Designed miniproteins, single chains. Designs and how they scored, part 38

Each design is a single chain, and the fold is of that chain. pLDDT is the mean over its residues in the fold that is shown.

## One batch from the design tools (miniprotein)

Design m1296
Fold by ESMFold2-Fast:
Structure m1296 (fold): chain A 110 residues (1-110)
Amino acid sequence: ALEELRKAVRAEAERFRAAGLSKEELLDLLFELSDEELVKGIISVFKDFIKKLKENPETPREEAREELALSVAIIATNYDKDGARLGGAVLVLLDQGMSYEELIEWLEKR
C-alpha cells in the first residue's frame, strides 16, 4: 500500500544518510533507470510536481520532497525496479541541495 511504500522510501533515505552517500553515489543508484519510458515517466512527474509547487507555494519543503520521492518510487515499482531505494535516493539528493531542474537535466542527459 502507499503508506508502506512511503515508510520504505523514508527508511532507504535514512539508510543512505547514515552511510554518508555522496551526490555522485546517489546519482549512480539512478543508473538503474535504464528503461527509456520509465525515465520519461519520472521526468514527467518532476515537471508536474514543479507546476504543483508553483500553484501551491505554501506546501512545506519537506512534505513536497517526500511526495515527489513517493511518486518516483511508485513509477519505478510499476517498472519492476526497487522503487523505495530509488525514491530514497531522490529524497536525499534533494535534501543535499540538488534542484528539481538539475535532476530533470541529469535524467535527460545521462
Scores: mean pLDDT 77

Design m1297
Fold by ESMFold2-Fast:
Structure m1297 (fold): chain A 104 residues (1-104)
Amino acid sequence: MEKIIKYTALMIRLIGILEDLRLAVKNKDLELAKQALEDLKETIKQILELDLSEEEIENLIKLNEKMIEELEEMIKEEKDEELKKILEEAKKLLKEFNEKLKEK
């Protein structure tokens, strides 16, 4: 029960981080983008510490693939080089996260 609650909370947090990145791009808020990137790093670390089921791993991979697609769309439209760099770093982190999930 506790592990399921923690998994669900961290999944919601991943979705919230993507929304923060979208808001940062919309408002040209570099500090919000930097904070979202740090929150992403910490959230990935916490998820990787969980004893994930095969189904939870598959669901995370699918969510990450969708988030990567949305980040790629934001990167294509972004003209601010610092924001673009943060979005590309977030995309790299999600790709590395998927590789680590496949090793579990």
Scores: mean pLDDT 84

Design m1298
Fold by ESMFold2-Fast:
Order: structure tokens, then C-alpha cells, then sequence
Structure m1298 (fold): chain A 82 residues (1-82)
């Protein structure tokens, strides 16, 4: 139950962040940079949560890695938009 709930929560949050990153990239470099900062912050918080919940740490680390990839994607897009 807990692992299933954690996966559903992280998947919904990752999907929401993907949509925000896609919209931000289409809008402006400044918006893409803000989206990158938000995704990077989410990655950090999920890594900290993994340390607090060792029994589901793998799920939280998966989420952290996904957010980190989104942050890198948004930053690269912001750098190319000049």
C-alpha cells in the first residue's frame, strides 16, 4: 500500500513538472530557468525524503532522478534560447 501510494504520488508530480517544463520552454528563457530551478528543488527534497524513509527510498530516489533530468532539460533549453 505505502509503496503503491508513493509511486502514484511521485508519478503524478513528475508528470505535472514535465508539463510545466514543456510550457516554460515554449514561453521564454526566463520561464525555462524558473522551471529548472523548481525541478532541481524537487529533486533535492525527494533525495532528503529518501533518507527519512529507507523502506521506500528507491521510489523517492527514482523521483529525484526524474526531476533532475527535467531540470537539466529546462536549463539546456534556456541556454539555447538567446
Amino acid sequence: AMAEEARARYQATVDAMKRLVEAAIKHSPAAAQVAADNAEGASKYFREDAERHPEVADIYREAADEFNKLAQEARKAAEKMR
Scores: mean pLDDT 79

Design m1299
Fold by ESMFold2-Fast:
Structure m1299 (fold): chain A 94 residues (1-94)
Amino acid sequence: SALDEAIARIREIRARLAAGELSAEEAVRQVTEIVDEFLAQKPSREEIERLTEEVERALLEALLLAQQHAPDRVAALTARSRELMARLKEALAA
């Protein structure tokens, strides 16, 4: 259920991002919070892999939106996205 709840929250963020209801910065911030909460629950490797796919899609969509509407923020958002993906990869390696 923790995985399903995290995926549902990320999909809602993606929907709100697509609708123009969230900035790219706010989307990356909320996705980071979901990942931190999820990893604190000691998920299995398989659960981390499934969440990583949804996170990667959300981060890519946020970066594409930032390129169109906030190009000056793309570098900082790319750095935050890479840091979040690195934390997920470290969790998979443990």
Scores: mean pLDDT 88

Design m1300
Fold by ESMFold2-Fast:
Structure m1300 (fold): chain A 85 residues (1-85)
Amino acid sequence: AAMEAEAAALTAEAEKLKELARGAGYMSRDDPKGAKEAIQKVLEELNELKKRAEQLGATEAAKVAADAARVAEEKLKEAEKREEE
């Protein structure tokens, strides 16, 4: 069904955003400011994805998006700390 296909696509997108947040986190060693900006963009996209997943009742996609957002928030804090040092 179309709704099932959309739920699967949201789950895949959340996983991609999680990996982008990790990649940006690694950048924070050399470019803390750039990493912070990249992670903030990922968090914005994850928040929109989570809202859409919740509207669809796609519990698994919403869970993956929430986990990805947690990882992104942790990486953002690391980048902020590196920018201050």
Scores: mean pLDDT 81

Design m1301
Fold by ESMFold2-Fast:
Structure m1301 (fold): chain A 64 residues (1-64)
Amino acid sequence: MSEEEFEELVEKAIKIMEEIRKENPDYSDDVIVAKAASRLMKETDYSNEEISRAVAEAYRRLKA
């Protein structure tokens, strides 16, 4: 995965996590992270490792 592809994946993960939070304000952060990762695994051809890294980075940025 290129740095550009990784950044795009992180931005997509941020948008998905924000959408899940908006629809489900009672969900814990762990649940939101897990659901975002699951959605990205279904929508993209990236590996579990690549998706996990992007979701972790997205979560870090949202909490910074």
Scores: mean pLDDT 83

Design m1302
Fold by ESMFold2-Fast:
Structure m1302 (fold): chain A 85 residues (1-85)
Amino acid sequence: NEATIKEYQAKIAADPNDWKAWENLSLAYMAQGKFEKAAQYFEKALSLAPPEERGGLYRNLSTAYFMLGKEEEAQKYLEKARELE
């Protein structure tokens, strides 16, 4: 987990617009139970991702908010993910 986080932090330092690196960093924080950081970085990935790639990011962001106990935000992002399908 720590090695994965360092890897994607290095990728982001080299290319801050690499939305996949932000997504992978968020997933690593999810695995650590650091859901607030995960949500923050999923939002960053979402802001950089092309529209066709946002469905999965909305779903992941929904999960992060659900884990934070923010059910209304979780439902909002899950609905956004469904709208793209």
Scores: mean pLDDT 86

Design m1303
Fold by ESMFold2-Fast:
Structure m1303 (fold): chain A 92 residues (1-92)
Amino acid sequence: SREEAIRDTVIAILTAGLYFEARLALRTGDERYIENARAILDDLISLIDDPAKAQQAAALGDRLVQAVRDRDAAAADATLAQLNKLVTDYLK
């Protein structure tokens, strides 16, 4: 439906934004990018109607924020990949 297409487009835009903000935070250490990533995560999680998947996304979001704060690029990349898979599987 049109409503589903709009939701899926918004999720795709938010996911892309999360990747960019996380990369900028890892590169610069600037708290602003971490705060932006948290805001995007909150918005993304709010669009997941499945409570179990929303909880999994929230846990992955917490891990991503921690990895970025620790400047652990490998952990951040692994967590972003897991979050992307969860979101992609949800959209199917």
Scores: mean pLDDT 84

Design m1304
Fold by ESMFold2-Fast:
Structure m1304 (fold): chain A 86 residues (1-86)
Amino acid sequence: EEEKKKLIAEAYRLLAEAFRHVAEGNLDKARQLIEEAAEKLRQAGLPESEVARIYTAAMVLAVAGSIDPENAREAAEIYEKLAEKA
């Protein structure tokens, strides 16, 4: 249980970091971090449907953040809060 919570927290921290990179225009690094986060969620034992949902949402938000950096900063804050709750 605690190990699972740690992996989920790590995944959300990776997503927060990814969106900081989106805000900076570093989309290749952001994509890498989103993929690493999805792998951490899979290691935590989340169902593939849930991993796919989180991954897809992050990718859609990354596209929005590449157009408007404020969207990327907001997403980073949300993922930081999710990491704190895990």
Scores: mean pLDDT 85

Design m1305
Fold by ESMFold2-Fast:
Parts: sequence; C-alpha cells; structure tokens
Structure m1305 (fold): chain A 92 residues (1-92)
Amino acid sequence: SAAIAEIEAIVKKLLDNPETSREEILEAFREIAKKAKDLPDLELPEVKAALEKVDAIVEEFAKAYNLSEEEKQVVRDALIALIKVRAYKALQ
C-alpha cells in the first residue's frame, strides 16, 4: 500500500511536468524500481503476459533515446514495477 502510493506520487510528478528532462525521467524510473522492490511477485497469467512484452518495449525506448545497457535495465525495472502496481490495484 505505502509503496504503491509512493510510486503513484512519482508518476504524477512526471505527468505534471511535460518539460521533464531525459535525466530526470531516468532518475524517476530508478526511484519507481527501488520502491517496487518490496512488492511481492504476482503469479497471474495476465501479469506474466505483460512481463513477456517488456523487453520489446525497452528496445523501442532504447532506439528512441539512445539508452546504454545500464539505462535499459533502469527502464526494464521501472516497467516491471508499474506492471506490478497496476496488478495490485486491480486485485482489491
């Protein structure tokens, strides 16, 4: 619950600032991934299907923003975190 609220606050801050720089977006993604570390893994088919698409999304993002391998990992971890947050909110 607390981790989900903190992640949502980070996402809202990014959405409220359309001029957010590449570096600020990557730092926000690091914080999202860090906050989600305490969320347990979900063994749901829909979550597994979403996770299988993460690598393709990361590669498209890497092409658009010229991401390093370390930055690709940051984006991957943040996307996984957001998938978990969405799933937890749906499981009420």
Scores: mean pLDDT 76

Design m1306
Fold by ESMFold2-Fast:
Structure m1306 (fold): chain A 83 residues (1-83)
Amino acid sequence: SSALERAIEHVEQALAAVQAGDRASAVQHLRQALELLRDRPELKALQDALERAIAVVQDPSATLAELQAAFNAIQDVLKELLA
């Protein structure tokens, strides 16, 4: 399994955690995804999207719409990378 494949698994776990109301687990999974990609400068767009999502999930003022937008941004980058 590649680092990217393992990072995608963590993103999927983070989305499931947010949907279940577990923001702490979501942050943990997003951080693990980001750590797997730290030595991959070609994946900077994905790293940036993951860092943005972590910031939104950690923000107690963030709305459901802002959480959805953050995960949609990750999915858009992943869709482009996997095409």
Scores: mean pLDDT 86

Design m1307
Fold by ESMFold2-Fast:
Structure m1307 (fold): chain A 67 residues (1-67)
Amino acid sequence: MKYYTLKRVFRTDADGVATEATPEELERALAAIEKNKPHFIEAGYITEDEYEKNIENLRAAIEKARA
């Protein structure tokens, strides 16, 4: 699943799917994902292209949340 990385980093409601995060939490998530990049790519969880798109989306979300 292409969104597996984000799903594992962000917690969701027990009965729902709600991605709510502060800019600080998003920054921590981004750092954790980047730190584990070789593991995700080598393990085949996502492609490098999908990884880059997820990182770009997270960075954009952080900037919007800070604005």
Scores: mean pLDDT 59

Design m1308
Fold by ESMFold2-Fast:
Structure m1308 (fold): chain A 85 residues (1-85)
Amino acid sequence: MEELREQAEKHVEEGEKALKNGDYIAAAEHYYRAGDLYRQLAEMGVPEAREKAAEFYRKAADIFEKMGNTPAAEYFRKRAEELAA
């Protein structure tokens, strides 16, 4: 659990750095990987990780939309909504 949380946090940090540098592909990849890791933590019984997973899927979706990748944006928005319900 600790290693999985640390990996998720590192992806968040790298996503923020990539976004500041204008590397939208790397930023989106890091954010949705963080979302996947937080989703796994939620499945393992960490309730607060579910909201984190939804948050980072939404961040990835927003970046994909900015890039014009509507199918990817819609996919990650749907995943975020399913987690927030």
Scores: mean pLDDT 85

Design m1309
Fold by ESMFold2-Fast:
Structure m1309 (fold): chain A 117 residues (1-117)
Amino acid sequence: MEEAMREAVEEAIRKGLESGAASEEEVEEVREKLERYLRLRRELEELQRRDPTLGARTLELVEELARTHAELAIEMYAWMKAKNREEYERLKAEAEAELAPEMAALEERLAELRAAL
């Protein structure tokens, strides 16, 4: 599974670089976000295996994982579809705007779950 995620990210990077949509600096940032996503996911899986109840650390990991996943998904989407830098900036802004209400709803739900602890 980790290999499949790495391949998907690498394909998006290649597309972004080929179109001129991605910079080398942005590519490095996305690779760092992928490594963070994979670490957070493993930590959450291990925590849930040891204690399946919701705790403060579980909610913190879920929030960080969801945000990192959203950021990766937006960049990959924009790089896969953009033909140039201008289209990348527009597609990224559109994806961020579309996802913002869902992220806000997640943050409210996580706050409710934290209050119930």
Scores: mean pLDDT 85

Design m1310
Fold by ESMFold2-Fast:
Structure m1310 (fold): chain A 83 residues (1-83)
Amino acid sequence: LGDALRAFGEVLRLLLDAGAKKAAAEMSNAFHDALQAGASLADAVLVGGDTAEKLLPTADLTPEQRAAVEKALQALRDAVKRS
């Protein structure tokens, strides 16, 4: 569980560092909305990650920034599977 939240924070940090403020905001909003709807923490984390991934093609990211975010999203999914 803690690993999944840490990985979620890392995705947010990478998006904010890259200036992808919309993707970061939508990721956070989707996570909180899922929790308010009664989703488990694991499901809410996955909904947030999925939301960020869908927004990556419209974000103004360099290839290196995109690769880093995609790697962090995979680490997030792996952390949830271990929780």
Scores: mean pLDDT 84

Design m1311
Fold by ESMFold2-Fast:
Structure m1311 (fold): chain A 95 residues (1-95)
Amino acid sequence: SKRDKLAEKLTEIANEVEKESKSRDANMVAADLGALVLASTFLDYETFLKHLLETVKRILEEYSKEVADWVLNRLIEALKEIDPEFAKKLEELRK
């Protein structure tokens, strides 16, 4: 399902961000994405997307631009394959 594919991609991105940067911000982003994946087991796909959008907005506001931009770009690429319409919404968050 789209939900399972998205959860799998978020898990991959969380693992990659920790490997890419050993910064505290990278670790916190990985934790935020991991928490969202766990929560997704109780959510329908549309609610999962709403929570993902809110999580991405928080990441862009709270963490370093380098880490936030890297995560946003990886999410956009993953969602272009899973949900192209939602990928466009994430692209609108770029400054």
Scores: mean pLDDT 83

Design m1312
Fold by ESMFold2-Fast:
Order: C-alpha cells, then structure tokens, then sequence
Structure m1312 (fold): chain A 71 residues (1-71)
C-alpha cells in the first residue's frame, strides 16, 4: 500500500507540473485512499490534493483536504 501510494503521488506531482490538475488530483486521491486503508494517512498527499483542487476552482474540497493534512 505505502509503496503504491508513493508511486501515485510521484505521478500526481508530474501531472501537476504538466498543468493536468484533474489528473493530479485523481492520483493524489488514489494515494490518499490507499494510505487511509493502510492506517497511515499522509499529510503531504492531503496538501497536494488541496493544491490541485484549488487549481480546479474547488475551494471547498481544497479546504477539506487542508484540514485533513493538519492531522
């Protein structure tokens, strides 16, 4: 789970650099789900999902992920 979520977060980062914020968000959300199922949530994946959501204009989703990033 952790190694798979790490690979997804790397792809999400690459997509964000390319300007594919929707694809980036999807990758970070998939990584978040794997980390949560493993009982090891990642604050950095929440922060990155929040940034992608904000770039897409979804401020409510961005705020939700920022709250989750703070433990």
Amino acid sequence: AHIQSTALSFRGLARRVEGDYAGSLADYEAAIRLDEQAGDPSPSNYRNAARAAEALGDDDLAAKYRELAEK
Scores: mean pLDDT 82

Design m1313
Fold by ESMFold2-Fast:
Structure m1313 (fold): chain A 100 residues (1-100)
Amino acid sequence: KEKAIEIVEEEAKKAIERIKNLPKDATLEDILEILKEMAEKVKKKLEEMNVDDELLKKIADILLEAILNAAEKSKGKSTEERKKVAIEEIKKAVEKIKEL
């Protein structure tokens, strides 16, 4: 569990930096692709560590919820607001995973 949290925090930090560095004309799909790639990298690393299937599923579900919330809350927003929404959803997901 401790190593799983470390991996999630590392991948979240990388995703946040990638989102911050996106150009002003970046699309919602560009932001969502970063979130999806983050979730996939977390899943792969946890699977390689033989993390318990139940814990892996809980983490995957929390990350999927973050992606869906980022997409929904970003409707009709500017690129800067979409970046802020995505970063907030990543941070919420990390805190939920720490509480597992």
Scores: mean pLDDT 86

Design m1314
Fold by ESMFold2-Fast:
Structure m1314 (fold): chain A 68 residues (1-68)
Amino acid sequence: MLKITIEKKLTPENKEIISVKVEFEDGKLPRGLSIREIFEQLQEEAKKVLPKIPDSDEKAKRILKAIG
């Protein structure tokens, strides 16, 4: 299965990094799946999550901007 996680992390210098994680379970990488298709899934997943995070609205907007 394909699992997409979007998160915010602080560096050791206390700077913000927005990271996007794509996980393929136990080597079940979909054959023929392009990077473009993965990116489209990332954007779709980000939009699903954003409405759930009112306290992180600004952070969510930064994440969405970073991926598209």
Scores: mean pLDDT 59

Design m1315
Fold by ESMFold2-Fast:
Structure m1315 (fold): chain A 62 residues (1-62)
Amino acid sequence: GSGNAVAEAVRGEARKAYGVEASSAEAQRLVDEEAAKLGVPAENAPSEAARAALERLIAGEY
C-alpha cells in the first residue's frame, strides 16, 4: 500500500541525508506512533512528529 505523504518524506530524507533505507511500512509506523503521542492523526503530523520519526528511523529503533 501507499504510505502517507509525511511518512514518504521521512523515508526520503533518511535515504538522502543519512544513507538509511527503510520500507514505507516502517516509516508509516514511526510517523503513526509519534503523531499519536501528540494526539493528532498521521496525515496531519506536524514537523515535530516527522522529525522524531526520522530520528528513530536513523537510530534503528522501533
Scores: mean pLDDT 77

Design m1316
Fold by ESMFold2-Fast:
Structure m1316 (fold): chain A 68 residues (1-68)
Amino acid sequence: GFTEEDLSEEEKKELEETVKKMQPKAEELLKDNSLSPKEKMEMLMDEIIENGSKVAKEAALEIKKFAE
C-alpha cells in the first residue's frame, strides 16, 4: 500500500514539494463553482500525474482508478 514507511527520505521530500506545488491549483479548482467535485479531483490528479514526483504520480493514478 501507499504508506510513509514505503518512501525514502528523497521520495518523502519530493512528495512534500509536490503537495506544496499543487496547493495553489487545488485552491483554484475549489473556487471554481462550475466544476463538479469529481471533475475537480480528476483535474487535480491529472496535474499531479503531469508535474508530480514518481511517488505522487503513482498515488494520483491509484486515486483516479478508485474515484469512480
Scores: mean pLDDT 72

Design m1317
Fold by ESMFold2-Fast:
Structure m1317 (fold): chain A 60 residues (1-60)
Amino acid sequence: MRKQLLGLNYLSAAYMMYMGEGRKDAEDMYQQAKTEEEKEAIQRGMRAGEVLREAAEKVK
């Protein structure tokens, strides 16, 4: 179902960005996305991953 794909794209992109080494993979996901909704989900995921990475660095 469409919502599941958007959620997966968001989470995958966020995880890739959080790990730091996955930026290229996240960008590749964005390029491979077929719909604007998927692209927006990936972009939001990438942003969330960066925020989580910064928060993790502040904790430990």
Scores: mean pLDDT 73

Design m1318
Fold by ESMFold2-Fast:
Structure m1318 (fold): chain A 61 residues (1-61)
Amino acid sequence: MSFIEVGKAAEDAARAELARQGKPFDETVARAVYNVLVEGLKQGKSLEEIKADAEAAARAV
């Protein structure tokens, strides 16, 4: 799985969560999703785990 493919999936998961809350995808969320992607890949997390972490980051904003 490529870095770009995982990054797109994480961003899409965060955007879907924000859409449910009626919130925009802003710089703060983008940075949180990037951190989730980098740390998840460093830890060997699955795509599903990284998507869940991205959703949680979006939920915390």
Scores: mean pLDDT 80

Design m1319
Fold by ESMFold2-Fast:
Structure m1319 (fold): chain A 97 residues (1-97)
Amino acid sequence: MEKEKEEFAEKVAELIAKVVGGDKEEIKEKLLKLDEKSWEILKLIETAIFGDEESREKAIEELARIAAEEEGKPLTEELIEDVRDGIARLKASLEAG
């Protein structure tokens, strides 16, 4: 768990540093300070961007479910599509630099 968390934080910190600038090690330290819920959301976002087709769809649905729960709303197809669009824009931003 700890080693997987550090490896994931390093990968995500490198991507963030490429997109917004800043020090990769400083970003990694900030990521390692996230609570368990924020860390779970971050893992789901990474899976939604870089996972295989099945894992991406499951991650998008889980992100939409978490968003619905936080807002006190039902899980809808529109919310799933909004999350999918957000992930696609984030992926494009990461690839563009």
Scores: mean pLDDT 74

Design m1320
Fold by ESMFold2-Fast:
Structure m1320 (fold): chain A 72 residues (1-72)
Amino acid sequence: MTEELIKKADELAEKYAAQNTPEGLRKARAYRILKMTIEGKAAAGLEPPELTEENIERVQKALDESEAAVAA
């Protein structure tokens, strides 16, 4: 259920943020973005993405590309 996915994403984001490491904070940010994507898709009646490592890596890569483009 979508609500379960949102809750799990939130819990994972908090877990990684609690590590207080650059890698942990980066992964927490990716989970927060994925949570917002799940919420947005669910609100629009669309199928939300699953909480998989592949989806998290995709979000992290998109953030890296966005940050690189802004930094250039």
Scores: mean pLDDT 75

Design m1321
Fold by ESMFold2-Fast:
Parts: structure tokens; C-alpha cells; sequence
Structure m1321 (fold): chain A 77 residues (1-77)
């Protein structure tokens, strides 16, 4: 998975571009979405960085991604 292979710094650069976030939400595979959810669950700073962009430009898939991140965080506590 592309997302799973990225470092936190590389992922931060990708997610700082709203167009890249929108593209992932529209065209990303379910495997890429799960990898993204796991990365965001492990890094609260990245989650907060992208949360507003996901809510602003995301579809139902964006909402599902945010819900999955919260689920994964709860399971890791």
C-alpha cells in the first residue's frame, strides 16, 4: 500500500494538500483507506491536521474514515 509505506513526514506533506486528500477519498481503494485510518489513529497530530479538510471536502467516505480512526484509537487503548 502506498499510504502504509509512507513515513509520518511524507504522509503529513501529502495530507497538507487538500487536493490529495480529496483524491484519496474519491479514488482510493478500501485498502488505502484502512491504511490511512491506521496511520491517523497512530498520529493524533496528523489526524487533527486533516480532520477539518476531511469534513470540509469529504463525502460519506470521509465521515466513515473519521469514524474508523476513532474506532481504532479506542481499540488501541
Amino acid sequence: SLIASLSDEELKALLSNPGSVLYLLQHGSDEEMEALAEKLAENPELFELVKDNILKYGSKRGQALLERVEELRKEKE
Scores: mean pLDDT 76

Design m1322
Fold by ESMFold2-Fast:
Structure m1322 (fold): chain A 99 residues (1-99)
Amino acid sequence: MKNKRLKELMEKLAEATKPLVENLSEEDILKLLREVSEKIIKEKKFEPPSEEELEEAIKKVEELKDAPPEEILKNSSEVVVIAMAMLLARERRAELLAE
């Protein structure tokens, strides 16, 4: 039950990042994801986001939707970066499967 709510919030966050993904290059998103991944590996910690953190991330994304790429890059939390990467991967997978 709690896992279903977190999944719904993550999906909502991913959809909310669509304007950010459109304003950033795929290379920039992948670079951010790599930096987040390297940090997680180095620190050996990744705490699953709380419902509160996901709700705050959604709110922050709404504030950033009209922001320039530099501002988006500076203000994207690890959860937002992961959500953008998830959306990009889903769109790429859908494109490849449609071919």
Scores: mean pLDDT 73

Design m1323
Fold by ESMFold2-Fast:
Structure m1323 (fold): chain A 68 residues (1-68)
Amino acid sequence: SSKAKEALKAAGLSLIEDGGKISEEGKKAMLDALKKIASKEVYEKVKEILESEDDAKKIGEKLLEIAE
Protein backbone atom coordinates (compact mmCIF):
# COMPACT_ATOMS: atom_id res chain seq x y z
CA SER A 1 0.00 0.00 0.00
CA SER A 2 1.06 3.65 -0.45
CA LYS A 3 0.91 4.17 3.33
CA ALA A 4 3.27 1.24 3.92
CA LYS A 5 5.66 2.54 1.23
CA GLU A 6 5.71 6.02 2.81
CA ALA A 7 6.26 4.53 6.29
CA LEU A 8 9.16 2.39 5.02
CA LYS A 9 10.67 5.39 3.20
CA ALA A 10 10.42 7.62 6.30
CA ALA A 11 11.87 4.90 8.57
CA GLY A 12 14.65 4.09 6.08
CA LEU A 13 15.72 7.72 5.71
CA SER A 14 15.64 8.23 9.50
CA LEU A 15 17.82 5.15 10.09
CA ILE A 16 20.35 6.22 7.44
CA GLU A 17 20.53 9.72 9.00
CA ASP A 18 20.93 8.44 12.59
CA GLY A 19 23.31 5.56 11.83
CA GLY A 20 24.56 3.20 14.53
CA LYS A 21 22.53 0.20 15.67
CA ILE A 22 18.75 0.11 15.93
CA SER A 23 17.38 -0.77 19.40
CA GLU A 24 15.02 -3.67 20.06
CA GLU A 25 12.40 -1.08 21.09
CA GLY A 26 12.90 0.69 17.76
CA LYS A 27 12.53 -2.58 15.84
CA LYS A 28 9.32 -3.45 17.72
CA ALA A 29 7.85 0.04 17.20
CA MET A 30 8.54 -0.15 13.45
CA LEU A 31 6.99 -3.63 13.12
CA ASP A 32 3.93 -2.63 15.20
CA ALA A 33 3.37 0.42 12.98
CA LEU A 34 3.80 -1.59 9.76
CA LYS A 35 1.47 -4.38 10.92
CA LYS A 36 -1.43 -1.87 10.83
CA ILE A 37 -0.85 -0.73 7.21
CA ALA A 38 1.40 -3.24 5.40
CA SER A 39 0.53 -6.51 3.68
CA LYS A 40 1.64 -9.68 5.47
CA GLU A 41 4.33 -10.21 2.78
CA VAL A 42 5.86 -6.74 3.34
CA TYR A 43 5.59 -7.13 7.13
CA GLU A 44 7.38 -10.52 7.10
CA LYS A 45 10.11 -9.22 4.76
CA VAL A 46 10.84 -6.26 7.07
CA LYS A 47 10.74 -8.56 10.13
CA GLU A 48 13.35 -10.86 8.53
CA ILE A 49 15.62 -7.88 7.80
CA LEU A 50 15.33 -6.63 11.40
CA GLU A 51 16.03 -10.14 12.78
CA SER A 52 19.20 -10.53 10.65
CA GLU A 53 20.67 -6.99 10.70
CA ASP A 54 21.47 -4.48 13.48
CA ASP A 55 23.23 -1.75 11.45
CA ALA A 56 20.79 1.15 11.08
CA LYS A 57 22.21 2.39 7.76
CA LYS A 58 22.05 -1.09 6.17
CA ILE A 59 18.51 -1.63 7.46
CA GLY A 60 17.51 1.83 6.19
CA GLU A 61 18.88 1.14 2.70
CA LYS A 62 17.01 -2.20 2.55
CA LEU A 63 13.75 -0.54 3.69
CA LEU A 64 14.09 2.07 0.93
CA GLU A 65 14.50 -0.76 -1.63
CA ILE A 66 11.30 -2.42 -0.36
CA ALA A 67 9.48 0.95 -0.59
CA GLU A 68 10.10 1.00 -4.37
Scores: mean pLDDT 82

Design m1324
Fold by ESMFold2-Fast:
Structure m1324 (fold): chain A 58 residues (1-58)
Amino acid sequence: SMARREALEAYLAEVAPSLSPRQRREVEVWVRHVVRHEPDTPLEVVRAALDAIIASSA
């Protein structure tokens, strides 16, 4: 859905400064994949996965 995509993109934009260029690309590909191919994945699960990637860079 458009609202889901916008929410995920907004979240990604907020956390992007904490990510390396490689991690940003990986996260972007993953988010795009989930939005397009796994639309039934709860937003909370998507955020948890993004948080895990960010935590690995801390």
Scores: mean pLDDT 71

Design m1325
Fold by ESMFold2-Fast:
Structure m1325 (fold): chain A 94 residues (1-94)
Amino acid sequence: SPVEELREKALADAKKKLSPELVELFEEGLRIAEETVRRGLEEGLSRAEILRRVTAAVREWVAAHADRLSAEEQGQLFSYVSIFAQEVVDLAEA
């Protein structure tokens, strides 16, 4: 699956930049982003509305782990997961 290839590439890149503990959290974040995109596509939502829902879901997910993450780590996870979600949406529109 093209989405599986994107996920594998994102995870491989994360393993070069993040600690093992952050990689496990990042993998969870990728699953949340992918499911949010999948649901939005099934509902026939616009790209903008799908990405709005992704932003809300990822922010909530990061907030749930904020007590164990630095501000820098929270920003990194949010950014990397958000980029992945954008790529998944772009694949579905291609």
Scores: mean pLDDT 86

Design m1326
Fold by ESMFold2-Fast:
Structure m1326 (fold): chain A 92 residues (1-92)
Amino acid sequence: SEAEAYVRELQRATPVPERRLALASLRDAGLSKEELEKAYAGDFESVEELILERIKESLKKIAKEQKLDISEEEIEERAKRGLENLKAALAK
C-alpha cells in the first residue's frame, strides 16, 4: 500500500505521461517505496538487477500461462529491452 500511495502522489505531481506509466510498471513489478524512490531519482545502480529479475519472472509466468515455448536467451533479451525502455521513460 505504501508503494501504491507513493506512485499515486508522484503521478499527481508529474505532468510527464511517460514517467507516470514507467512508475506504474515498476510498482506492478512489486518494487518497494524505497526502490521506487531510487528509480525515480535515476539511481538505477542499486535497483537495476532487481528490476531486471522481476521483468524476467513476469515474462516466464506469461509464457507458461500462454503455453509459449520461449528460450531463456529470448526472455533475457526482452527483459533487457524492457529495462532500457523504463530508464528512458523515467529520464523524461
Scores: mean pLDDT 77

Design m1327
Fold by ESMFold2-Fast:
Structure m1327 (fold): chain A 77 residues (1-77)
Amino acid sequence: SQQQIQQLSQQVRQLKQQADQAKSNGDYQKAADYLSQASQLLRQIASLVSDPQVRAQLLAEADRLDKESQQLKKKAK
């Protein structure tokens, strides 16, 4: 539903902002966790959209966030 997509999109934006704040504080583990959560929500949004191009863009963004999350976890050690 459009309402569900809007709510999930807002949560993704909030998690990205929290990840940026955590990075600025040197909390790379927390930043990685926020980006991982945002990635999962993007994949949920992708499952709700009918447009294959939009779905592909959302999944590509989720993959980028997962990659950044993995890099940040390595920096946390």
Scores: mean pLDDT 89

Design m1328
Fold by ESMFold2-Fast:
Structure m1328 (fold): chain A 82 residues (1-82)
Amino acid sequence: DLEKEAEEYIWSPKLRKRVLELAKRAEEEGPEDPSFGVAEVAIAVEKTHYAKGKTNEEISAEPGSRASGEELRKLGLVAEDE
């Protein structure tokens, strides 16, 4: 389901490619891999209009259903603080 949402909602080709890679990797490794939550966060960031202006610090402060900003940065997904 994550990969389908990425294709439908994520208009950015770079972000979409990364999210699809993470979705497949998460399915292979499962919840043990930190990338498992990052794919879902990437979709949320693109879809959430109200999250505009959030910095990497704010994303990192929400470890619940969101990965840390550092994790997103390593995957090249974070670009809101630019």
Scores: mean pLDDT 55

Design m1329
Fold by ESMFold2-Fast:
Structure m1329 (fold): chain A 91 residues (1-91)
Amino acid sequence: LPPPKPPSSKEDFERMGEKIRRVAEEKGYEVLEIYQNPSTGIVRAVLRSPSGEKLTVLASVDDTEEQIRRSLEPKYAAEAAGRAIRAIADS
């Protein structure tokens, strides 16, 4: 009798990877590394901001795209402010 646990299938991890990539692309982030933990269903992604800073995001395979976006928002807000200042300085 299998214990109750979420299905951590290849499709679940691919779906999470696509969600992370989509959110990252929306925010202008580059995906550097994705670490998948099959035993826990946790995905750890290392992203690079447009300013070159490395950020780490943790997500469960059952997290929504909005939850991933929310996890990035405090870091994204700081990077967006930095980019805006840089764009003004370069203009």
Scores: mean pLDDT 67

Design m1330
Fold by ESMFold2-Fast:
Structure m1330 (fold): chain A 78 residues (1-78)
Amino acid sequence: SVKLSFEQTKVLLEVIRTAYANAKTQEEKDQLISLVQNIEQAIKNNDLAAFQKYLQELAKLAASLGVPQSLVDKLLAI
């Protein structure tokens, strides 16, 4: 089941906020918003496979947007 701890939720939100702040184009912001919506939907549907897929995609996008690797590693540990 997709159940996040308080600390896991904090990591996820910190990655999202940092990536959004670093995004330079509307296309990058739209990609991030789409991934966040997909992650929220996977949590609501209790879809672990979809959740893991979108976390991997978020990690890749966040790294490309200059989010520190230490924070991306914490995201991937969820």
Scores: mean pLDDT 86

